# Designed miniproteins, single chains, continued (5), part 89

Each design is a single chain, and the fold is of that chain. pLDDT is the mean over its residues in the fold that is shown.

## One batch from the design tools (miniprotein)

Design m19089
Fold by ESMFold2-Fast:
Structure m19089 (fold): chain A 62 residues (1-62)
Amino acid sequence: AKVALANQLITAAITDSKISLLDAKIVVAKYIDGKSNAAIAATLNISTATVSKRITAALNAL
């Protein structure tokens, strides 16, 4: 239930152009898949600081 609701909210935010597709993928990986910031950073080839910044920006946009 919680995972399905989170996916629905993230999809709606992308559709409304409130967050980017990249930011949505990061939020899903962090809060739905339970990945660490380091694992997400390694997968996307970006810094852990960038992951943290994008998570904060995406959550503030929701």
Scores: mean pLDDT 72

Design m19090
Fold by ESMFold2-Fast:
Structure m19090 (fold): chain A 115 residues (1-115)
Amino acid sequence: MNVLVIILLPSEDVDKWKPVKEGLEKRGIDVLLIRTDSSPYYVEITRLASSMAMLKADGVVIVATERTPQAAVDEAKAIAESRGIPYKLLTLAPSELEDPEKVLEKILEAIEELK
């Protein structure tokens, strides 16, 4: 099973995610990180990037924080739903990003639930 992890974050939180992204990639897990505040076109960017990344995905974990715009989350969900790809949404408090090992564990648990 090929699982894609899509991380939807404002730029302020991106550096805190580097250890989590590296931990997932070391396990052979595909990761797409989208900065939701880098452009007023973040919804279109999410649509295009998610569409391309999901081409070989059997499952998707969408990771967001309470600061992530709902429109970006809804766009990623809509693409997975339109393609019949099972997905899990994981919404994190920004304070949880201070513990990258705990975040990595939560993402890995969500991946196991898709298998």
Scores: mean pLDDT 81

Design m19091
Fold by ESMFold2-Fast:
Structure m19091 (fold): chain A 79 residues (1-79)
Amino acid sequence: SMEKELEEGKKLVAEKMEELKAKHGEEEVERRFEEALKEAEKKIKEEIEKNKPPKEVVEEMKKYLELLAAQKVLREVEE
């Protein structure tokens, strides 16, 4: 299920984010995360306006905001 995939993804991402905070500093990683979260939120809002998905899909997309933001930080800091 999507919920189980989201939970497993959150655990893996949380572990990697803690490693990044230890290596690069909490403030730097948290700042990048907040910026990525704002970008992800904007993209989801644009997607809702363009495609007008069902309310259930919108709620699922919102649950992925933190996961998407964390994945972006992981990609940018590791590269």
Scores: mean pLDDT 74

Design m19092
Fold by ESMFold2-Fast:
Formats: sequence, C-alpha cells, structure tokens
Structure m19092 (fold): chain A 91 residues (1-91)
Amino acid sequence: GAEEVRELAASTADSLEEALKKMKEELEKLGIKVTDFRLERLPDGKYLLTVTVDVPALNETNLRGELVFPDEEEVKKYLSYLALGAEELLK
C-alpha cells in the first residue's frame, strides 16, 4: 500500500545518504572530489541520478554522469553497487 511505498522511499534515501558518505570519504582519499549528487523524479515515474566529479590527478573536471532508473528497486540496486564499488576501490 501507500505506507509500504513510503517506507521503501525512506529506506532508499537512507541507503543513498550512507552510500554517498562512504563514496565521498573514499574518493576524497584518492583525490577525487564529488561536486554534485542529485536524484530527481521524472514525470514518467522514472528517476534521474546525476553525479559530477573532479579528478585533478587526471586533469579532468566537471565529469558528469547521468543514469535513468525505471523504479525505486533499480535505484536501490544501483546504490548497493556503489557501496560495493567503494569497497573494491580500497583493494
């Protein structure tokens, strides 16, 4: 129901904040700066995730990635992969 959907959205938001915090902390150690991180809901019920980073070691700035997700389950799946990716970058 609507309550269950709201709980899933809150869980996704908590996962997003944790993944973002871990990603920023680990990337900053590597000299990569996260300058923008946005999740936007589209009119079709899809979600747009925008991430912008600076990588001074590679002389790259304002590198922007855009990802479109059909639903909240795909967003949660991506956030899980972000957390795993942060751990792999530490190896």
Scores: mean pLDDT 65

Design m19093
Fold by ESMFold2-Fast:
Structure m19093 (fold): chain A 94 residues (1-94)
Amino acid sequence: AVTMEPALSEAEVLRLAREAFNAHLVFGQKTIERELPEGYTVRAEVRQVSPTVWEVTLTLFDAAGRELGTARVRIDLASGEWELLSPVPQRPVE
């Protein structure tokens, strides 16, 4: 049987979402792409939901360019809370 594990930890998802949000605020980038270890890549899209609420959608790709899944993070600037809205993508354990 193939064992699956999270491709990214919750902390890594939140870190990538923060990096994408900061890049949007500092450089005006709507879509941010980051290279991860072992040839994985993540694409982050930043969207404003309300004057105080932002959402970052992270799409994870493997080294072959196959989409593994998405994670969504809500940023509420009024409360200061960052919330993971969806499950972290899974990968096979070697």
Scores: mean pLDDT 74

Design m19094
Fold by ESMFold2-Fast:
Structure m19094 (fold): chain A 90 residues (1-90)
Amino acid sequence: AEEAIKKALKELDEKLTPFSQESYNEAATELYEEMREAGLSEEEMLKIEEEAIAETIAAKPKSMEEGLKEALKIMTRKLVELKAKREEEA
């Protein structure tokens, strides 16, 4: 699980480098598509988003860019953890 999280976060960092509105929109769109493909409900996706926003605020980002990157990283981590848990239950 830890290695899968590190890989996913590295891939996200590569997608967000350099940071732009386009790179952010693409990364966010792909993440939501992955959530749907993983079988997450609208309620589960909203919960992940709300938790990511709360954790991002707690991290006290210095800029909008830092906050947006942090939120996507938290959402990505939570998705990888959920996928790993489902594989263990299968």
Scores: mean pLDDT 80

Design m19095
Fold by ESMFold2-Fast:
Structure m19095 (fold): chain A 91 residues (1-91)
Amino acid sequence: GEASEEGIEEVAKSIREIKANPEEVRELIAAQGDMSEVQKLQAEMVKAIMEEDWEKAEEYIRKAAELLKVPEEHLEKFLEELKKAVEKAKA
């Protein structure tokens, strides 16, 4: 598949770092597209990740990707890696 073990581990690491310092996530998303709407979705995404509401996190990630015109292939790969990282965190 498109998801990799390295990608899954990097997403898991990013989740841990978001809980410690959410600024890095802002830099990753806020560099492109409509900043006003992206920043709103970014804040909601970070909140959902901190609350471990993964369904809401996915919703906001999909909305941000649509605004930034992220290729569907790249978005689906990231979401698959996020899902597997969450499963590892629960184990």
Scores: mean pLDDT 69

Design m19096
Fold by ESMFold2-Fast:
Structure m19096 (fold): chain A 69 residues (1-69)
Amino acid sequence: KVDEKIEELKKNAQNTSIVARILAEAAAEGLTDEEREKLGKVAYDIMQNVFRKVTEELKKKIEEEKKKK
């Protein structure tokens, strides 16, 4: 049940529309506290990975700019 939704969420982490659909379906099903925590953690990890990648790219660009000085 929730494990299947988590699997789909992880496999489609790059597709925000699918992620949103899975989360909406989970909310409609009335999950238990444990199931909500599992889904929330996976969604949080996906957002953290996106933020980390953006930060790394920005850092790289700033370093390049400083060297060109």
Scores: mean pLDDT 70

Design m19097
Fold by ESMFold2-Fast:
Structure m19097 (fold): chain A 75 residues (1-75)
Amino acid sequence: MIDPAEVDLALAEMRIAVYENIRKRSGKKLTKEELEEIIEDYRRALDSARQLGREDVARHFEELLKKYEEELKKL
């Protein structure tokens, strides 16, 4: 049986990887709306990682979330 939290985490990880790859390749400035969407995805991924007890993954998302929240504050 597939754990819904595990599916949500996998989907969030894939979306985050796409965002990071686009950012790295394009050098485009993220809009406020794009940053807010990324922050929401990271928060969901963090919650799912914590539910699954994956502390290493949770710490990774906490660091990325903090980074994007600081960027949002500068806009």
Scores: mean pLDDT 72

Design m19098
Fold by ESMFold2-Fast:
Structure m19098 (fold): chain A 70 residues (1-70)
Amino acid sequence: SMDTLLLISRLVSEVREELEKEGVPKEEIDVVVRRTAARLTELARAGASEEELRQAAKEVVEEHLEKLKK
């Protein structure tokens, strides 16, 4: 639905903003954002709820920032 596409767009933008605040390079952010958009679209097609989409976006940020601490 259009509402789901709008939510995915907002979540992808929020992922970008969080990574930018943490000083992640633009080229790395572009890769993460592209993968996030693809994942959220696949989850939505599989019938994921809005809450599940929000949680998946949050986990992408958390996992990426965790890798940077290595």
Scores: mean pLDDT 84

Design m19099
Fold by ESMFold2-Fast:
Structure m19099 (fold): chain A 79 residues (1-79)
Amino acid sequence: MLGEEARKLFEEALEANEKGDFESAAEKLYELAEIFEKANNKEGAEYFRKLADLIKNGKAFLSDEQIEVAKKMIEETFS
């Protein structure tokens, strides 16, 4: 359940970020961070909050490296 929700939130965050909807992308990443907290993965939660802050405050696009790290964290936590 949490793994499916995490994957969906990340997919929605990526789609929003690609379209330049930085507010929606950040919101989805903050929600994803809360899911990582519920899974007792504090480092993952911190990573996604930092990404959300960068997007919201910096209007930054996610790099390929940031996306790969995020995918790995989701897979390792919810596999």
Scores: mean pLDDT 85

Design m19100
Fold by ESMFold2-Fast:
Structure m19100 (fold): chain A 58 residues (1-58)
Amino acid sequence: SVQDVQRLQQQTDAWIRQMDRMIDGDPDPSYRQTRRGIIDDIRRQMQQRVQDAQRASS
């Protein structure tokens, strides 16, 4: 359901905030750039899942 996907999105957002703090603590700029790229991809995937769930609910 849309509500289940939104709950998963909230959990994912909380995890991303934690990961961002850990990444910011790393002195290696290449590592930070690579990991932030992965997080951005996860964020995009979650946005797509929310949109798909909203369309399926229509």
Scores: mean pLDDT 79

Design m19101
Fold by ESMFold2-Fast:
Structure m19101 (fold): chain A 85 residues (1-85)
Amino acid sequence: DDNIKERIEKLAKEWESLSEEEKKRAEEVEKYIKENFPELYERLKEALTKSIDETAEIAQELYKKNPELTAYDLVLVVKKLAYEI
């Protein structure tokens, strides 16, 4: 799907433009999610390449389960994952 490819490319470019501090924060949040919610982490990675709606649903689930995380923290992780595709 061209729309998904365009979104992934945009997110990957946004990752490249992030500060070192923002990139470090994304790594810390990703590690936390991977260690505490490994199934949701893998589903988030898969959904990013398949469906915008599923990606948003999984991000919402992570946000609801982790009140210490900001919406911006999840945006940083999504950008990192898009860059790694």
Scores: mean pLDDT 81

Design m19102
Fold by ESMFold2-Fast:
Structure m19102 (fold): chain A 74 residues (1-74)
Amino acid sequence: SMLAEIERELTELVVEAAATLSDEDAGRLIAGAHEVQLHRTEEALELFVEVAREVGVPEEILRRMEELARKLVE
């Protein structure tokens, strides 16, 4: 399904970004993505984007993560 493809692409981007971060920051990013996938709320999306920005995910990747996560919330 389209939603399964979006979830897979978001997970792949999160895992790739997490591999470049410290264990602590990787854990924060992964937890944020999990909250969006589990709850599918605007609040979870906003917190995920804030965490991704704070841990230093490059802007281009962050924008794609946000786009995919927003499609899961809508």
Scores: mean pLDDT 86

Design m19103
Fold by ESMFold2-Fast:
Structure m19103 (fold): chain A 71 residues (1-71)
Amino acid sequence: MNSQISSIINSMSSSQRQQIDNGMNDMSQRLYDGDFDGAISQMDSIVSTVPPQYQDTMRNILMSMIQRQQS
């Protein structure tokens, strides 16, 4: 799972990579704080930054992270 995210990020420009990294870091922090609403918002932002071909994979990975915290 993590290797898929890494592969997608490595395929992007440095600027896009920073954008996604910032979004994922913020999403992770929100999840850790129990702010699921904020985490979902960040997830949507991250997914929209990724090429359409990878959006489903990215969304599934991020949803798995949220689901794990909810469990």
Scores: mean pLDDT 74

Design m19104
Fold by ESMFold2-Fast:
Structure m19104 (fold): chain A 90 residues (1-90)
Amino acid sequence: MLDEINELIAELIDAIDDPDHKKRAEKIIELVKKLIEKLKELGKSNEELIEFIEGFLETFIPRIVEAGALTDEEAKKIKEELEKLKKEIE
């Protein structure tokens, strides 16, 4: 259970090190969607899922951009897709 979430987080970290920048944003979006589905299966509330997405966008993405591991364009694409996911949750 927790191990599956940790595996997805590890895959997310590996995705930011991917030299194929064109696929990196899409991989990150897919992995975050998988994390949200797993958290939902574990009984996390819609509020907790929204807080997770907000923390990812407000903390994780800006830090990765500042580290040079993600471009502003990739960060914008990730934000747009995760904001849509947030609206689908409520």
Scores: mean pLDDT 76

Design m19105
Fold by ESMFold2-Fast:
Structure m19105 (fold): chain A 76 residues (1-76)
Amino acid sequence: SSTLEKYEEKLEELKKEVKNVTKMSRKEQVMLQARIGALILAVATQYRLTKDPRFEEILRELQKLEDEVDAVISSL
């Protein structure tokens, strides 16, 4: 679906940004964390409504990115 494609595109954008998270300012790291959390909520809602495993896969990848950003913020 077009919604699935948009979430996949956003996930790929976030993956690229997370690769540079250690080079970001604290403000940028917190904003990135908030954006990941917002997308997790949106995708989780779609998965609950559709039960399409493709949304579940996006959720698992987003949760990994959240853990990476949280670890960086917590270590600084």
Scores: mean pLDDT 88

Design m19106
Fold by ESMFold2-Fast:
Structure m19106 (fold): chain A 79 residues (1-79)
Amino acid sequence: MSVEEALERILAEAEAALAPLEAAAPELVAATREGLRAARRELLRLVERGELSPEEAIELFRRAAADAVAMTRAVTEAL
């Protein structure tokens, strides 16, 4: 799997995890999705420039996506 495909799969999994929260907090879910899409673009850019390995980018994005989903869930549960 390419780094692009791996990050796309992580993003899709995160977006699927955010979908049940959308009814309670549509604007927060939209902002979280935008943030993850922006992070994916930046990580791909860093890999392209040789500043980050594909493995490092995948690991960083997996952690960022997990943290973003967990935070969004915590905020929506507090509403």
Scores: mean pLDDT 87

Design m19107
Fold by ESMFold2-Fast:
Structure m19107 (fold): chain A 94 residues (1-94)
Amino acid sequence: MVPEEVSELLREIQKLSNEKAEPKEIFEKLLELLRLLGAPEDVLEKLKEIGKEDAEVAVKIASEVFRALVEGRKEELMELIEKVLELIEKSKKS
């Protein structure tokens, strides 16, 4: 069962994506969603640092963290962030 607050944030994120909102705005809503799902503070801080450098990349990584949390995979979230960063950097070099 998804809490009503999580459902409302998902609707807001979908609306922002459809309206082609700024990546920073989408990222802030994703951070709020991740907090409601119980993401560890070190994971949230890492995502914030990535967002300061590249908000679009931060949105992509936050989306993968969201998927992992929904699947109940709270372990190795920091490793997941590093892996997704590596894949994005490799894509930019192609």
Scores: mean pLDDT 76

Design m19108
Fold by ESMFold2-Fast:
Structure m19108 (fold): chain A 75 residues (1-75)
Amino acid sequence: MEEELLKTRREQYLKLAETDPEKAALVFKVHAIQAHAEGRPELAELYRKASEAAQNGDIDAFKKALDEAYEVELK
């Protein structure tokens, strides 16, 4: 189901933020640009926060932003 796929994706992104925070930051900057282009500014802001948290090595803030982004995306 899509919930299982999102859970797996979330775990992959958390591991990426821990092992390669610079790459995680770049990935979420791209996600923010795509969300904005799709007319989803709330989702874009959450992806931007995830990118900034990853760049700063703040895994807790990254996890929070990612969880909030998934909640918005599922609605």
Scores: mean pLDDT 80

Design m19109
Fold by ESMFold2-Fast:
Structure m19109 (fold): chain A 71 residues (1-71)
Amino acid sequence: SNEEQIKAVLERKVAEARADPSLSERAKTEFERFVAWLKREIDKYGVSKSVEQVEAGLETLYASLRAADAA
């Protein structure tokens, strides 16, 4: 299902963030907290976004967290 595909992307992105040596522990924690929140929202309300839209949003968030680490 679309929901299962989105959850798989969320889990993959968390693993990528954890493995990224250029990302601070603060940024990793913030990303993981956001993903955990999003998983709970999907469980409660479902999701109308495509997997591609969710992945693009996560990539934007990841880039923003990395930029904040660099500032």
Scores: mean pLDDT 80

Design m19110
Fold by ESMFold2-Fast:
Structure m19110 (fold): chain A 60 residues (1-60)
Amino acid sequence: SLEDLLEEIRRKAKEAGLSQDEIDFLVKLAERMLAEGRSEEEVRAAVDRAIDGLVQQREA
């Protein structure tokens, strides 16, 4: 379900050590992509890439 996907995204972001603002950004990104007709698979891939980018930025 949509809520299950959004909860999965929040959990992944928290586990990656992202801030609440970054978590909120990722949730809004997922909601926007779904509203545009993107698949759950496309949303997961985009979110995973965004998490990786944010983690790399934090480690620099």
Scores: mean pLDDT 83

Design m19111
Fold by ESMFold2-Fast:
Structure m19111 (fold): chain A 85 residues (1-85)
Amino acid sequence: MELKVTGDFKSSQIADIVLALKDIGVNVTSFGSVGIPEDPNANLKLTLKAVDGDYEIQGQGNVDEETVKKAVLSVVPSAKIEQLQ
C-alpha cells in the first residue's frame, strides 16, 4: 500500500495521526525529522514533507488503506488522501 496525504496540518496534528494509527494497531516509523521515532518493527512507514503551509505525508506498508484513511480523517477531516498505486 502507498498513500499520499495532503492538507493544511499543524505539527501537533501529525503527532495525533501517529497516535491514532498506533491505537488501531498500526506501528509507524519515519524517514524524516518530524519527531516520529524509527521503529524496525513498524508495519507502516511515513515520510513527512513540509511544503509552504501544507504537509505531504507518504505512507508505505502492508496495512489496510481504509484503516489508515479512517485514522487520518479522524484527526484531519479536511485531508486529501490519494492512493499512489
Scores: mean pLDDT 65

Design m19112
Fold by ESMFold2-Fast:
Structure m19112 (fold): chain A 112 residues (1-112)
Amino acid sequence: MERVREVARRLEEAVRNLDAGAVQEQARELQELAKEGHVEEVLEIAERFLERARERLERGEDLTAASLELAAAHTAAEAVLEYGPPELQERARRLLAEAEELAARRYAAARA
């Protein structure tokens, strides 16, 4: 719990600072946490970041932050697909599909 919360906090900080490198580094920490068995907590973080990205895209605000949140959610969901039990893998697959749809919307918004 504590280490997962710390990684989530550092991810939020990296997104706030628009630091893509820091986001990727913390996303890799989420992959290691999933390997260690913290799969459900990693999935919950992925779902939270996906929802934040969706809200930003709906408002047309902070599109770079939305892209970073989508990248973090995607990486975390991939880790759940690799290391999680079947019931969590189904949730992760749905999350990945939603993240890809939101990424396409973000790309379209940047071109509009």
Scores: mean pLDDT 83

Design m19113
Fold by ESMFold2-Fast:
Structure m19113 (fold): chain A 78 residues (1-78)
Amino acid sequence: SAEEEKKRKEEAREDAELKAEGLYRLLSKYSKELAEKAAELAREGLEKAAESSPEEAAEIIGEIREKLEKLLKEAEEK
């Protein structure tokens, strides 16, 4: 049902927000610029996910996570 679909989207979004918050806090320890970049990436992806199917939302959220992890790795290497 549409309600079940909406619930799955909300759960995926909440999980992504919690993970993004954790990564944002970690990145903020390296630089404010990097943290702002991560926040912008997360915002764009979450807006896109909200307008997508639950399956597409999961993929978009996964891509955001990968990009955020890459930013963290780049910060660690510098």
Scores: mean pLDDT 69

Design m19114
Fold by ESMFold2-Fast:
Structure m19114 (fold): chain A 68 residues (1-68)
Amino acid sequence: SKPLTEEEIRKILEELFEKLKELKKNKDKEGMLKLADDTTLYLADHNGAEQRPLITEIYEEILKKEEE
């Protein structure tokens, strides 16, 4: 199948962070872990090992913005 674009990866990761914030507010630790695992598997299935550096870079950019 066709790999996800950078914009699609960014959107998925931004939606992940918004959902994680809601689960954290509700103290749903199991939901947080499941969502993170499901998202990681989804990205790996679509983009494979060759795009891991791109996914990691986008993830780190979003994480830095959330921590500031």
Scores: mean pLDDT 70

Design m19115
Fold by ESMFold2-Fast:
Structure m19115 (fold): chain A 73 residues (1-73)
Amino acid sequence: DDTRRALLESARRYLEFVKSLNKETGGKFKETLDRIEDLYRRMVEDPSTIGDDMRQIGELTQEVLEKKKKLEE
């Protein structure tokens, strides 16, 4: 399924991005990173939830970006 593969690849990119920001900030995003990792595992295990899981990963990634922006202010 091209859709499933595309969503998993997108989720993996978000995961790697948040992991990078967590390392850069000395662990400030660890809890959000752990949540994204859990959602990514769920996407792999249960295709029926993949759309909802991907939406949640996107939302959590946006929260990380907003928090990083506030730290730079």
Scores: mean pLDDT 82

Design m19116
Fold by ESMFold2-Fast:
Structure m19116 (fold): chain A 85 residues (1-85)
Amino acid sequence: SVRELLLEGLDRQEAALEEAEARLEETVSEEDLEAARKRLEEERELVRKLREIVERGASRAEIERLLGGEKAEQFLEAIKELEAE
């Protein structure tokens, strides 16, 4: 179902964010580190909100409306990959 694919995508996104956070000091300059951490925190918050919405049975259109623009596109592309055999 769409819900199962969305939840799987969210689990993968959470894992990716956790891995990115662990590697921040290795991959980001000290002057950019605070901004990078803030961005990751904002992305974690979005994933949390999306999970709550998906778990209550939200439609794809609701998710697109919440995320807007580029972030919605990235999320929908991840779902499309999960729909592939």
Scores: mean pLDDT 70

Design m19117
Fold by ESMFold2-Fast:
Structure m19117 (fold): chain A 84 residues (1-84)
Amino acid sequence: VDEELKKAEEEIEKYAKEKGVSEELTKALIDWLRKAGPNDSAIPALTKAALIMIDELETPEKEKKVIELLESLIAASEKVKAKE
């Protein structure tokens, strides 16, 4: 129950809908935010990065590449060893 994370997810979802991006991209951005933002202090910066990624989309091909990049970042984050 993270209030800042929930607010960030709602902001990304709203902005993605306003920009007409796919549900797949919206989900990938939210998943990335959840995996990369384990604490509240990182969430505002990650949210801004997500909004910038949405703004820089010019074509469906770029959207697909962004989704693939986000999925790769999530996979890399999950593969990182937990400390002892």
Scores: mean pLDDT 69

Design m19118
Fold by ESMFold2-Fast:
Structure m19118 (fold): chain A 65 residues (1-65)
Amino acid sequence: MSDEEVAELVRRYVAETPNPSPGLRRFVELLDEGLSAAEAIAKLAAEYGIPPELLRALLARELLS
């Protein structure tokens, strides 16, 4: 799944979910600030102190739960 596909799914999930996780909300905030999907993933991963690859796995798990 591409970073752009992840960004689209996260935007939809946050819009349709009453109480999305703080990480998913922060990801949408970064996209709304004009960051690309890849830039938003890198910045959010840095804020969490984790590798971007781990953040991608966590986002996929959150979207599939």
Scores: mean pLDDT 79

Design m19119
Fold by ESMFold2-Fast:
Structure m19119 (fold): chain A 71 residues (1-71)
Amino acid sequence: SKAEELIKQGEEKKKQGKNKEAASLYLEAAYTAIVNGDDGLASRAISLASAAGAPSSEIQKTVREALEKRE
C-alpha cells in the first residue's frame, strides 16, 4: 500500500540519520492509513513519527485532517 511504501521511505531516511525527513514520511503514512481506514497501520506510523521526533502538535494536526477526509 502507499502507506507501507511511505513507512519504507521513512526507514531509509532514518538509516541515513535524516530523522526530520523520516518523521514527515511517517506522518504522511499515518494520514494515508487513516484515510484508507487502516487504523492499525495508522497507529504504527504515528508511533514511528513520534519516535523520529515529530512534535505532538504535528501528529494531532495530521490525524485531524485525515479524519476530516475519511468517510
Scores: mean pLDDT 87

Design m19120
Fold by ESMFold2-Fast:
Structure m19120 (fold): chain A 71 residues (1-71)
Amino acid sequence: SSLLEQAEKYLLQGKLDLMVDYARKAYEEGADPDKVKKILERGLAAAYSAQSMGADLTETIKRIEELLKEL
């Protein structure tokens, strides 16, 4: 899915909110839930890593966890 590819691109750029937006769109358009889950899990790991370095990602982490519960 081009949306899932865009989500991965945003993940690699550290643009985690855009990654979540595109992962959700991909899921809504029938993308493979396992592939969506893997990108979200990678995003969650990246968010926790950045938060440990002083970034405020509380809302981003919540968005990722909420979407993961829907899969």
Scores: mean pLDDT 88

Design m19121
Fold by ESMFold2-Fast:
Structure m19121 (fold): chain A 69 residues (1-69)
Amino acid sequence: SSLEEQQKKLQEQQRQYAQTYTAGNITTIGAQVQTDIKLKQSEDEGKKAAEEGKELEKEMKELVEKKKE
């Protein structure tokens, strides 16, 4: 579905974001703390999008089953 594609794009962007800020040249404690905060925020957004995707898929299944009745 289009929502599933959006979910995959968000997950991929989250991975690229993590690679940019964790696999790079961050060596100071202050910079590491900022990176950790941003990574947690990105992860939370990804999880929320995934939950919304599953909720929509469930609603679509219910519509298909009602149509069969």
Scores: mean pLDDT 63

Design m19122
Fold by ESMFold2-Fast:
Structure m19122 (fold): chain A 78 residues (1-78)
Amino acid sequence: MKVKVVVTGVIRTAEGDERVTTEVELPAPETPINKGEIFGAVLRFAQDTFARARALGGSAEVWVEIEGKKELVATRRA
């Protein structure tokens, strides 16, 4: 079965926070999904989030939520 994950990018600036959310389908793992596998699947989203944060002079975080469990998978500082 495929597992749906909710991916959230949070960009933090001096003028406030911006949030973008999308859904990604991952193949069902035989073991718990590790951060590397999650990051690989959402790498493009993370890159786009970081590019936007850089343009705004802010920091960024990329979070994934799988079955109600929320994990931080990538960060960028300003």
Scores: mean pLDDT 71

Design m19123
Fold by ESMFold2-Fast:
Structure m19123 (fold): chain A 118 residues (1-118)
Amino acid sequence: MVEEAKELLEEANKEVLEALKKIDELAKEGTREALEKILEIIEELERKAEELREKLEEFRAEQEERTPESIEAELLLGIAEALVAMTAAIARNTLRRLAEKLGLEEILKRLEEIEEKR
């Protein structure tokens, strides 16, 4: 339980760092293709944040008693979810600014749809 939560947090941290690095590189390219790749990264991060939220809700639903171990696991899962969700939010703001500069209405529309589903 705590070990699984630690592994999920470590995975989330690695994925976030790799995503931020890739987004920075793609943002510097400033092409339509690069912006569409940023959108793909955002969709992956949003999906992972939702998966972590579902795991948190399942964990809470099955919990009859709060033990120190269950509290630690819940906190670790919550940190992992928040880390991924915050990274997705930063990426959305970066992509929106770039898409507005380039007049890419299709990307802007897709970003609005992602934000409404959260």
Scores: mean pLDDT 82

